# Ledger of designs, part 62: designed miniproteins, single chains, continued (2)

Each design is a single chain, and the fold is of that chain. pLDDT is the mean over its residues in the fold that is shown.

## One batch from the design tools (miniprotein)

Design m6264
Fold by ESMFold2-Fast:
Structure m6264 (fold): chain A 70 residues (1-70)
Amino acid sequence: SELKKKAEELRKQAERLKEAYEEGKKVYDELEKQRDKNPEAADAAKQSRDALKEQYERLEEQAKKLEEEL
């Protein structure tokens, strides 16, 4: 029960981060098209996008490990 609740919480957190990643990906794509106008903004958006992907994938892995212990 406790492990199941923790896994569900991690899944919900990962889903929220994945949504943020999808939005960040779109923002980066638009800024990358205009890179010559503001390369710093494009680079910052890329870093944010990559960080969000790493974070949600990490949480999904943690949730999966907890689910395997059930």
Scores: mean pLDDT 86

Design m6265
Fold by ESMFold2-Fast:
Structure m6265 (fold): chain A 58 residues (1-58)
Amino acid sequence: SDVEVLVGEHELAKLVEEHKDDPEKAIAELERVIEKLRAQGKEELVALAERYIAELRA
């Protein structure tokens, strides 16, 4: 599908909450989302997603 879904702060927070008990899965999903956000030029959301990854790795 060539349709891209828009991702915002709420979608990032929801992704983390949904995978709270599986941090490796949350990290993998966040890394996938970061690629999409970079392609869209959403640098602030990339930074937020990277912060979530850092917290999940801690």
Scores: mean pLDDT 75

Design m6266
Fold by ESMFold2-Fast:
Structure m6266 (fold): chain A 57 residues (1-57)
Amino acid sequence: SAADEAVELAKKVREAVAAGDEETAEKYQRQLLTLLTRDPALAANAAAVAEGKRVAA
């Protein structure tokens, strides 16, 4: 689902940030933002996910 994809992308962003890979983090962050723009219903959950909070789906 789009929600599951957003969670996976946010996880990859957090992993890249933790690894110091800013380019990879930006890549996944852009993909995450694209999903959020296409589905406003994800916005509340995805804001928490993008901030690195765990969202169990």
Scores: mean pLDDT 70

Design m6267
Fold by ESMFold2-Fast:
Structure m6267 (fold): chain A 96 residues (1-96)
Amino acid sequence: RPSLKEIPESTIEVALRVAKAIAELPEVKLLVVFADYDTGEVLIVLQAKEGVDPEELRERIARAIESLGLSPEEYRIEVDEEGRAVVTLRNVRLAP
């Protein structure tokens, strides 16, 4: 049997809502969502359009996630100088 971690359906639901909010940003060129059953995490990987500042991209992603009521402990945002970003989510739930 493969030793796979369970990803809660609540985490998948939150990740899809986060992905939708981020995809609606005019700065985003492409976005892919990965479920990593080895780590139990969901990753949202995106590429910004040309000329988008990485710091501005990070700020806009953070605001989109914050608008959904997630705490800073439920996600991690990493942005590189080429406008690639990774949002990592684990064991997250939206407020009731």
Scores: mean pLDDT 77

Design m6268
Fold by ESMFold2-Fast:
Structure m6268 (fold): chain A 116 residues (1-116)
Amino acid sequence: PVKLTESGGGTVAEGGSLTLTSKASGDEVYSFGWVIDGGKLNGLGVASISGSGKVTTYNSAVEGRATISVDKAKKTAYLNLSNLKKEDTGTYYELAGGDTPAGSFSFGEGTKVTVV
């Protein structure tokens, strides 16, 4: 089991930026990502990164506005969101796991983002 400690989020103006942070402890992490729950983008996988930092994916809704990175030695991932839109409002749940079926992923407690 992986334990996730997350930070970031809050209320931000349209056009602004923020960074979400997720630190893993416990078992080894082979990938990090964020999914959104609530708002217009509900259920959307936002971004993912391999634990090595070499492979990244972004959903087209945030392409060019999101940057995901990882510090593999610290098992910490960062999601920077820029040029925020009101549709980006929601709760961002970080996930961590191996390159295995979704049932083996651990989810964080979620970080609320409100774009006004």
Scores: mean pLDDT 74

Design m6269
Fold by ESMFold2-Fast:
Structure m6269 (fold): chain A 117 residues (1-117)
Amino acid sequence: AITLTESGGGTVPEGGSVTLTGSVSGVDLSKYDVYWLQKKPGQLPQLVASISADGKTVVIAPEYQGRFTISRDVANSTSTLNMSNLQVSDTATYYTVLEGADGTMFFGEGTQLTVVK
């Protein structure tokens, strides 16, 4: 079975930094695009960042540019979202999504981040 588990959330002060990690088991991560999504209660998930299967195409949504970066580590089967200069508005559940070339998608369960004044 494929498993996708996020970690690194919790409660952090505004202006702080946190690293969220998506850990993958049961597949070769080099075959999958990785997306990080932000989900707030009552809202649709929003794209935060993505990195292509080959690691060459990186997208960061405009509101996170300069504050967030995405990376992947195929050897450790992880993707990380490095978040800096946190804002109260960054409070959300963050999910990883894997997408294969055939359009197959796998979703993690998410990790909750709470940013406080």
Scores: mean pLDDT 89

Design m6270
Fold by ESMFold2-Fast:
Structure m6270 (fold): chain A 96 residues (1-96)
Amino acid sequence: MVEDLQKPEVQKQLREAAIELLEEVREMVEEGRVDSELAATATAAALYLSLLVMAGVEGAEEALELFKKGMKALDEGDLEKAVEYLEKAIETVRSM
């Protein structure tokens, strides 16, 4: 693991960025927007969640799993279920 990812200040910045990106993805999904901007924002959210997993932050793996379930529901056209999983992912990150 990268030593910098173990610093509390870095983990806080990663959590704050992940929350902001997840909330943006949720808003776009709620609006029914499935475009290149959503794809880019979702990719960024997945990256920040993956960095938290690599840092060994408790709950990060669960948040990433919930995010993946939300994106799968979106791909299947279930916007309501996608929003529910994204909200659970956001809450999990907020609880870290």
Scores: mean pLDDT 83

Design m6271
Fold by ESMFold2-Fast:
Structure m6271 (fold): chain A 60 residues (1-60)
Amino acid sequence: MSLAELGEEAAKLQDEYVKAILEARRSTDPAVKEKYQQEAMELGEKYSELARERRAKLAA
């Protein structure tokens, strides 16, 4: 993937992560809260992997 693509994907994951956290906080249904908390955790893992790849590519 290009460096620009990695940056755009990381930004998307960050936005989706924030959205998932907000949905979990707003929801009154425990099952829906659990679903969004799990989604946020998965998005956090993907972001960490992309950040590692991006830093490796940026290292000259």
Scores: mean pLDDT 79

Design m6272
Fold by ESMFold2-Fast:
Structure m6272 (fold): chain A 76 residues (1-76)
Amino acid sequence: MEEYERLRREIEEARRRGLELIREGRLEEARELARELEELGRRLEETVPSLAGLELGRLAREAAREILEELERREA
């Protein structure tokens, strides 16, 4: 359970950091962070078996999507 809560917090912190990077105009760093979150989500979903892993994987991918959507709105 400790591992789950730690990873969940790290994903939430990464999401906030990505959005802050976009606000600061550090678009490349935000893009890298989103890529890392997508990779983390994929890895967590592939780790069997665990509902926690699936949940964390979805959270990580959702965080990455939010960052990428904000980047697209900024750059388009």
Scores: mean pLDDT 78

Design m6273
Fold by ESMFold2-Fast:
Structure m6273 (fold): chain A 97 residues (1-97)
Amino acid sequence: AAEAAREAVAERLLELLPALRRRVLLSKQRLGLAPVDPALREPSEAELAEARRRLEALRARLEAVLSPEAPALEALAQTDPEAAELAAAERILEILA
């Protein structure tokens, strides 16, 4: 049921949460959407690559939640993959909240 599916998704996304949360906030700071926090460290390429691999593995479960926004995210990814990653990560963080 929906509760069990949400729990499974949340558990898996917790593994990505620290790297994705840092990336989202740093991207917002770069775009001028959030105040600069000098304590935030940019995630390493290895951390981001691992987060992306795990997100890809969860794609089927996340598709149902992101599906209303999927065409817009796909179009954005073709021109601005960082903005697309930011939008997807924010949606994932909203689901986990």
Scores: mean pLDDT 59

Design m6274
Fold by ESMFold2-Fast:
Structure m6274 (fold): chain A 65 residues (1-65)
Amino acid sequence: LEENTRKAAEEARKWFEENGETERMDQIVEEAKKNGRLTEEQTLDILLGLHLIKEAVDKIVEERK
């Protein structure tokens, strides 16, 4: 489970880097850390969520064009 979440998080990070959205990625991670209670697992869950959102957005964009 953690390994799969970590892989998805790494893919999400790579996507943001490749699309020049590194600052966006850093902002989200920093906001997560600001809560002061987030574990590595919680941070990875956020990154996984971002990856899933990216996939959903890509599908919507493709369907519209």
Scores: mean pLDDT 64

Design m6276
Fold by ESMFold2-Fast:
Structure m6276 (fold): chain A 57 residues (1-57)
Amino acid sequence: MDAEESLRKAEEALAAGDGAAAASGGYQAFVTAKEEGNEKLAEKGRELAERGRAAAS
C-alpha cells in the first residue's frame, strides 16, 4: 500500500472514531514514506499514528 493511501485511510479511520485503525494506518504510512524518502509524509504518518493510539486508549 502506498504511503499516501495508508495516510488517507488512517485519516478516514480517525474521523470515523476508529483510533486503532488510525494508529495502524498512520504507522504504516510513516514506515512506507521513510522508505520512499518522503520526510513530509512520514511526519504526517507519525503524528496520525500517535493521535490514533491516544484515541484508541
Scores: mean pLDDT 81

Design m6277
Fold by ESMFold2-Fast:
Structure m6277 (fold): chain A 57 residues (1-57)
Amino acid sequence: DDEQARIRAEGEARLRQLLSEAETALKNGDVETAQKLIDEANRLGEELLRRLQELAA
């Protein structure tokens, strides 16, 4: 289904955005911001996996 492909593409784009922002924060020495962004990326990844599994069922 095109719906799974769309969810995956949007999720991957957002994950890349969060990780890129976390890398920038680390380069600036902002460890707290980097940690929050990494935590958000982990939560988003888990949510994406759940959504894709539900669509596959």
Scores: mean pLDDT 80

Design m6278
Fold by ESMFold2-Fast:
Structure m6278 (fold): chain A 73 residues (1-73)
Amino acid sequence: MKEELEKRLEEAVEKGAPFSTIATLLATYGLEKGVPANEIAKIIQEAYDKVKSGEMTLEEAAREAKKRIDELA
């Protein structure tokens, strides 16, 4: 299941899926790894803010968010 979620996340990023789709996959991935929902929400919000400001691309922000979730798991 974890490998399937990681693959789905990578595919969504590669295909340029909407941020809402990527956020849902990141949240599911983090919850499956036992990361608290409030910390996942904060990481996703920070990723969204960086994309919205133009500081990061969607791909960069998604990868950073996943890395931060992995560090907390």
Scores: mean pLDDT 81

Design m6279
Fold by ESMFold2-Fast:
Structure m6279 (fold): chain A 72 residues (1-72)
Amino acid sequence: LDSLSKEELRKLGDEYEKKGEEAFKEKKYEEAREYYLKAAEYYKKAGDMEKALEAEINAGINDIIIGVSKIK
């Protein structure tokens, strides 16, 4: 089983956070949510609870936007 260092996991979190931010800027809110959730997962594995919480908050914001966009 491949194991990653905490620094490598944090870098993966940073990569997914950047992808989430890019998707958000393109108004691809579902993709942005998925990327932020993945970033949060890697940050949790790295033990970076502060960054994990920030990523979860960003995912939650996208979830709200998706929810309101479904109201007709």
Scores: mean pLDDT 82

Design m6280
Fold by ESMFold2-Fast:
Structure m6280 (fold): chain A 69 residues (1-69)
Amino acid sequence: HMTAEELLQRAKEALEKGDYEGAAFDASRAVILDPENPEAYRLLAEAYEKLGNTDLAQEARKKIEELSK
């Protein structure tokens, strides 16, 4: 089974390759495994923005702000 850290690495690689659907998928799974990790939400926000899902990207960014408080 993949760890949250492994999923974050896959999401980063997917973003670098332009695989935004794959990046969103792996980042979403990382969020499920570690919902308090702001890096997972950061990658998810970037993937959603690249896919044109601006509302979902903003929700992910708001979660980063909450976790930083």
Scores: mean pLDDT 83

Design m6281
Fold by ESMFold2-Fast:
Structure m6281 (fold): chain A 85 residues (1-85)
Amino acid sequence: MAEIGAPAVVTGSDGRVATGRVVEADETRLTVEVLGGDVPAVGEAVRVGYIDEEGNAVTQEGVVVEADETRLVVEITGTVAVAPS
């Protein structure tokens, strides 16, 4: 599971990048507090990179279900990569 407070990077299908921190995480959804960059649109396919509670670098695929200037909610559709950091 994502580490709460860990840095997160959300990359949109058009190459837009939002940066932030994980504020909520469960098995199906990730909520990121947006600190900078370009927020992907609702319904857009994205990749999310973060550090999990075990210190692994995780990349997941998902779809944006909620987006504004300060908050981004991604519904996770799959895990692409998990690497020890």
Scores: mean pLDDT 78

Design m6282
Fold by ESMFold2-Fast:
Structure m6282 (fold): chain A 55 residues (1-55)
Amino acid sequence: MIEEILKKLKSKDLNERIKAIVEIHSIKDEKLREEIVKRAKEDENIPEELKKLLE
């Protein structure tokens, strides 16, 4: 699950990136959401603008 979402965030396709952001925000599991956000912020291949949208 986490790997799938991170892969979408790194996608060249903006549609896939938007889907990943929406999916992250819909996660009820706070621990899982926090883990994904932490990994995304650590990843230099994910644009800063997308990292802002994860909050």
Scores: mean pLDDT 77

Design m6283
Fold by ESMFold2-Fast:
Parts: sequence; C-alpha cells; structure tokens
Structure m6283 (fold): chain A 84 residues (1-84)
Amino acid sequence: SEAELFRRAAEAYRRAAEAAEDPRVREFLELAARALELAAEALETGSEELLREAERLAREAERLWAELSEEQRRYAAELVLEAA
C-alpha cells in the first residue's frame, strides 16, 4: 500500500538522520521523515488535517534542501540510500 511505502521511507530517513554528523543535514532528514510519517498516517486515517500538515512539512523540507550545499545534498542522499 502507499501508506506502507511512506512508512518504510520514513524509517530510512529516520535511520539516516541518526547517522548524520552534519546538523543541517540531520535537520533536513528529520523534517523529511516527519512529513512521510504524517503522510502515511493521513492515508491510513483519511485525515485531511494530517495530510495538510504533511504537505506543509514536505514544502519546508524542500526549502531546507534548496539551502544545502551540493556536498551536503550528496551526503544526505548517500545516508538515505545506505539506510534503505
């Protein structure tokens, strides 16, 4: 199910955040994980409020990602890939 995919993605991002030594990369990964967790919960419960909050956090994560350097983005991607 879509909720299961989001939950697995959230777990990978959580593990990546725990491994992250760069505080800005960790902040991004934690925010992305939270957005995915809320999206999974919204899909399971049908909650429009949780879906809107997930979308808000996802947009915030996208803004934070845009502020990261190319090196920080590569590091974040490698951590997520390793955690998956």
Scores: mean pLDDT 89

Design m6284
Fold by ESMFold2-Fast:
Structure m6284 (fold): chain A 74 residues (1-74)
Amino acid sequence: SSRESAIEVARLIAEAARETGNEETAKAAEELVEAVEAGDIEAAEKAAAKVEEALAKDPELAEKAKELLAKHLA
């Protein structure tokens, strides 16, 4: 389901952020998981925007996220 997929993607991004030492992005990804689980669209959009900005600015984080997504969602 789209909700389950979104939660899994957000969890894997949180893991990538922790592994790369990006605590603020890990927190934003965790907030995204909670918002999606609660059906809070406004909170989910805000958290997703923070995650997207972090991925765009940090190539190491982006590559780690791609690695984990490929490994777990293949």
Scores: mean pLDDT 83

Design m6285
Fold by ESMFold2-Fast:
Structure m6285 (fold): chain A 93 residues (1-93)
Amino acid sequence: TEEERKLLLEAIALVLRAIGLIIEAEYLLSQPLPEEAKKLAEEALELAKKALELAKKALKTEDLEERKKLLKEAEEALEKAEKLLAEAKKLAA
């Protein structure tokens, strides 16, 4: 159905977004950082990894309701990770 196609595209978008955030957080953590910035970047990395796993599960499930739930949880984790990484960057500047 169109709804199934839309949810699959959303899952793919969340996978790509999570991968991008993981790369960015790992790059930031490779630099010298204040202790507070390092802790926020580490938390952002863990949340981005969690979001990636949730989005991958959403791609693999055939249950439409389970897919919706996994996508919502992945998006919430990514939003939190993005906020933490932005704060880490401000502290690193």
Scores: mean pLDDT 89

Design m6286
Fold by ESMFold2-Fast:
Structure m6286 (fold): chain A 68 residues (1-68)
Amino acid sequence: SAGAEAARLAIEAARQGQEAVVTTEDGGVVRASGERPTGVAAAALLAIGNEEKTITVETAAGRHVFEG
């Protein structure tokens, strides 16, 4: 699912020491980083909760769009 892939990308980026910003169509935004495990969990939950909608994940590698 789009939400699961977006969540996986955010978690992987944080594990690599990068920041990931998860944005939803409804204007939800969560920043995930290795500094705060709660931020990574919140980003993953936001992505999964919006799996039927477009989710955008921005990392150092660029902008990634997942369509639900």
Scores: mean pLDDT 74

Design m6287
Fold by ESMFold2-Fast:
Structure m6287 (fold): chain A 75 residues (1-75)
Amino acid sequence: SELEKVYKELQEIADKLPEMSFEEFLKAYNKFFEILKKVDPEIYERAKKISSRNIMAGFFYGLNAVKKKVEELKK
C-alpha cells in the first residue's frame, strides 16, 4: 500500500540517523515531518508537540504511530 511505502521511507531516514551530521539530521528531520504532515496531520501535530521538548522522542513517536497504522490496515 501507499502507507507501507511511506513507512519504509521514514524507517530509512531513522536507520541513517547514527551516521548523520547535525546539519544532515536537521534536513532529514524536516523531510520526515513534511512527509508525516501529508500522511496524517494528527500524528504530525502530536509528534511536533513532543519534539518541542525532546526532538528524538517526537521523531520516534511519529515513526511508531505510522507503523501501528500500517499494521492495523493489514488486519
Scores: mean pLDDT 77

Design m6288
Fold by ESMFold2-Fast:
Structure m6288 (fold): chain A 62 residues (1-62)
Amino acid sequence: KETVEKAEEKFQKLAEEDPEVAKEAFELGLEGKLDEAIKLLVEKGGMSEEEARALAEKIASL
């Protein structure tokens, strides 16, 4: 829960700073491309691998 909340905060900042990257990460998550979504969220979103994984899994479950 804590990990997902932190990831969501960082994703909000990413969406404000670089909306194109945030959109790409979201689309990768929806497509089930978790490894690619995680890599992008870690590199561009400033997330830990655990935070990025938790968020990507949540997006994939939508």
Scores: mean pLDDT 81

Design m6289
Fold by ESMFold2-Fast:
Structure m6289 (fold): chain A 93 residues (1-93)
Amino acid sequence: MKELTLSREEYERAIREALENAVKAAEQGDKSTAARYITAAALLFVAMEVAGIKPSPELIEALREAYERFEKLGDKDGAEFVRSMAERAEKLA
């Protein structure tokens, strides 16, 4: 869908950075900023899937760690969304 093509390493780094920023925003109580970063991670994940790139075990682990942190912070919507990304990543791996 996009003419921009990244390597798996570049996609996964961008996804992990977006998730870290989302968790940091959630820790500060900024759910709207957290949701924006989760959306950015999701769009990168979809772009990686469309490019035919399979997620690594490291990305799946990062997604699992992120949703557990969102659950602990009480961001139920963020936790559920990131959990769905982790489940999809496991099916694509």
Scores: mean pLDDT 82

Design m6291
Fold by ESMFold2-Fast:
Structure m6291 (fold): chain A 108 residues (1-108)
Amino acid sequence: SSMDEFKAEVARVVKKAIDELEALAAAGTLTPEAFREIVRRTAEEILEIARKYKLSKEETIAVLDGAATGLKGTAARIAPAEMHPEFTAIIDEVLEEKVREIEEEAEK
């Protein structure tokens, strides 16, 4: 089904982000700046997929929220404990910005 294709495409984008974050962590090059860029790019790619599959506003927000949960889990696993609050804040900030953008577009 198109929904199965959509889910597979989102899963591939999220897996790519996780693999990249794990590689940066292993190399000792995972910075807040690099983390924010990967999170932002991942959110933008998910929005493009949602647009391609004609998802509703509510469906798009739910998918972004799911991806954010997965990325928070990854950050908790790969990052030093002292960095967890900053990485969580980055994910929440990017998600809030994208949700606001979606809601403003839906109101126009």
Scores: mean pLDDT 87

Design m6292
Fold by ESMFold2-Fast:
Structure m6292 (fold): chain A 63 residues (1-63)
Amino acid sequence: MKSVLEGEATAALGLMAAALGDYDKAIELLEEAIKLVEPYDKEKAKEIEKILKEVKEEKEKLE
């Protein structure tokens, strides 16, 4: 329970970083969120993985 809440909070911070254009920090936070959530909630972890993929694609598009 605690790890899932921490993972969701970390994912939200990652999304905020991406919205501010800090893609490096967004990627790090989203990867951390997946590690926190994956052992407890596989469905939520897959949702965060999908967001991480989109953020990585946006970063590559700007480079």
Scores: mean pLDDT 80

Design m6293
Fold by ESMFold2-Fast:
Parts: C-alpha cells; structure tokens; sequence
Structure m6293 (fold): chain A 83 residues (1-83)
C-alpha cells in the first residue's frame, strides 16, 4: 500500500500539467503503469477511473493533487482487501 501510494505520487509528478493537475487520460496512463508494476486486475483499474470521476466535483475532466491522493488512498484500500 505505501509502495503503491509512493509510485502513484511519482507518476502524478511525471505527468502533471503546468497548473498542477492531470487529465483523465493521464490518470488512465498512471493506473496502467501501476497495474503493470503491482499486478492490478482490470476490474480494479476500472474502479479507480470511476472513483476519479466521482472526485472531479467541478466536472472539468481533471484531478488536482488532493483529489488524486484521495483516489489513490481508496485504490490502495481495495488492493489491501485482496490479500
């Protein structure tokens, strides 16, 4: 969980736009890289995208760092429950 969160934050910093946000397309790339590294099933990847859309309260198609952290915390919890 800690390693997943750490890697996710590194990827956020790699893909982030000049305004400090990421698009859903960039988020999908981050999820795909995490899935490759940590062996996340497709269903977990789809759930992560659903959570991201729910955290986009203004509907602008982007995630701030704080919204991203919340999505990653929920994803890490789902992954831990699969142990």
Amino acid sequence: SEELIKEALLLFNKYKNEDGTITFEQFKKIVEELADRFGLPKEVQEEALKIAKEKDTNGDGTLSLEEFKEVVRELAKIVEEKK
Scores: mean pLDDT 79

Design m6294
Fold by ESMFold2-Fast:
Structure m6294 (fold): chain A 57 residues (1-57)
Amino acid sequence: REEEIRRLREELERALAAGDIERAARLTQKLLSLITDPEEREAVEREALRGLIAVLS
């Protein structure tokens, strides 16, 4: 499960680097469904938001 989260985070970073907002959104949703820790959930949301801002800039 921890390996799944790591893989999904790598895919999220790749999607954000490619500017694929739809894929990034789906990957973020998937990650949040697997993570129950509020701190980790917030970290994923911050990472997605930071990447989205970079892509939209």
Scores: mean pLDDT 77

Design m6295
Fold by ESMFold2-Fast:
Structure m6295 (fold): chain A 78 residues (1-78)
Amino acid sequence: MEKARELARKLVEEIRENAAKGIELSEEEIKKLEERIKELEKEGLTEEALAEVAMETQLELGIVKDEEAAREQLEAHI
């Protein structure tokens, strides 16, 4: 559980860092991502499930153009 929460926090930080580099995420989009991760924590998510949600969310927000890039970005911080 603690490790999954740490991974979730690192993912949110990575997304915010990308926004700071000119990839603009609205405050609402960041908040939705954080809420989604918190709900999954309540359900006892695994690290694998967290990684999948992170990849899918980055693609949905348009932060990353494809799944491979999103996965590599996640793995670099985990």
Scores: mean pLDDT 59

Design m6296
Fold by ESMFold2-Fast:
Structure m6296 (fold): chain A 62 residues (1-62)
Amino acid sequence: SNEEALALYKQILEDYENLSEEEKEKLIEKMRKELGLPEDTHDSLIFANYFNKELRKKLEEK
């Protein structure tokens, strides 16, 4: 379980780190819309909320 959580966390991080800055911005904007957050929300906060939500969901359900 702990190894699975760590592997998933690293996989998600690597996936985002592997994106160009331009692609990261587009992805963050998509996440913001999906989360229903205001356009003025910090990119890092949008990313953190979406990332944490998806990570927790996968870890709890899988």
Scores: mean pLDDT 73

Design m6297
Fold by ESMFold2-Fast:
Structure m6297 (fold): chain A 80 residues (1-80)
Amino acid sequence: SPAERSIERALDAAVEAFEKGDRYLALFLLNSAVTEALIRYPEKEEEILELHKQAVEAIRNGDLDKLRELVEKFRELVRE
């Protein structure tokens, strides 16, 4: 769906920004993906917010592997 593609692109861009050392841009792009997901999948609010919390912590801790894992879980959530 268009919403899935929009969310996935924002998540990919967030990971790329983080890999390039731009943690602020990574957080901004993650927040954009989360906002779109909450609008499109309100029934999944609790799961979206939990993944968001963990992804913010991963970015703040510099944990790229954890961010990639959480982004994949986020993709699975919005494809269900």
Scores: mean pLDDT 86

Design m6298
Fold by ESMFold2-Fast:
Order: structure tokens, then C-alpha cells, then sequence
Structure m6298 (fold): chain A 85 residues (1-85)
């Protein structure tokens, strides 16, 4: 879980919209594998950042993928009782 979240963060911080979209998907997987609300919240925040990078690219496919990942990660964080803003 943590390794997926760390890789997702690197991809989101790259500034590349395709890498950011992949990062959002990895963050969603990290959130699903998370055993604590704190870890799932971290994954959701990474996915949210990745979605913003993809949206700024103007690429619809990358944006849809990144938003999907962010929604999935946020949902998993809420299931574990995390507060995600």
C-alpha cells in the first residue's frame, strides 16, 4: 500500500499529465490496500493532486482517468473513516 502511494506521489509531482493519471490510479489501489484512515487519506490527497495536473493538461482521456482514480481513493478513505477535504 505505502509503496503504491509513494510511487503515485512521484508520478503526480512529475508535471506530466499521463504520469499524473497513472499516479491517480496507483493512489486508488494504495487506498484500497490501506489498513488505516491516515494512509487512505494520504492516498486520496495524492490522487486529488494528480487529477488537478491531468485537468490542467486539457487531455480529456487523462483527466477522466485521473478523476476516476481520485474518486475511488476518496471513497476508500471515507470507508475507513478518514476526513478528506
Amino acid sequence: ARELIEEARRLAESGDPKKAARGAQLAAEGAQLSETPEEAKEAALVAKRAAKVAMESGNLEDTIRAIGGALAAIGEAFELGAKVE
Scores: mean pLDDT 77

Design m6299
Fold by ESMFold2-Fast:
Structure m6299 (fold): chain A 55 residues (1-55)
Amino acid sequence: MSDEEIKERILEGGKAMVAAGFPRDAVLALAEKEAREAGLSEEQIEEVLEELEKV
């Protein structure tokens, strides 16, 4: 799976969790963990978290 596909999947999941009423801090923590476990770079992890903060 490409880094772009991984980012999109994590963003979709994070947006769904925020919409379901999960606390943003918990969603960001989970997204960071998922991105790190998937092998994304620190820069790519920051990009994902920045996009989720906009939701």
Scores: mean pLDDT 80

Design m6300
Fold by ESMFold2-Fast:
Structure m6300 (fold): chain A 55 residues (1-55)
Amino acid sequence: MSPREKEIEEYQRKAVRAAALGDGETAARYARLSALLAGKSEEQAERSGRQARAA
């Protein structure tokens, strides 16, 4: 994987782990960052963050 792909995957993994632990704030932050790095719009990134926080 490229360095960027690895970074995106690490942030996604951290978001999932934080959500599983009930840490919605951390989950939302990493979900948003991974979406932005993947080239998604700011609106999509915020939506991903809200979804991770609510999960």
Scores: mean pLDDT 77

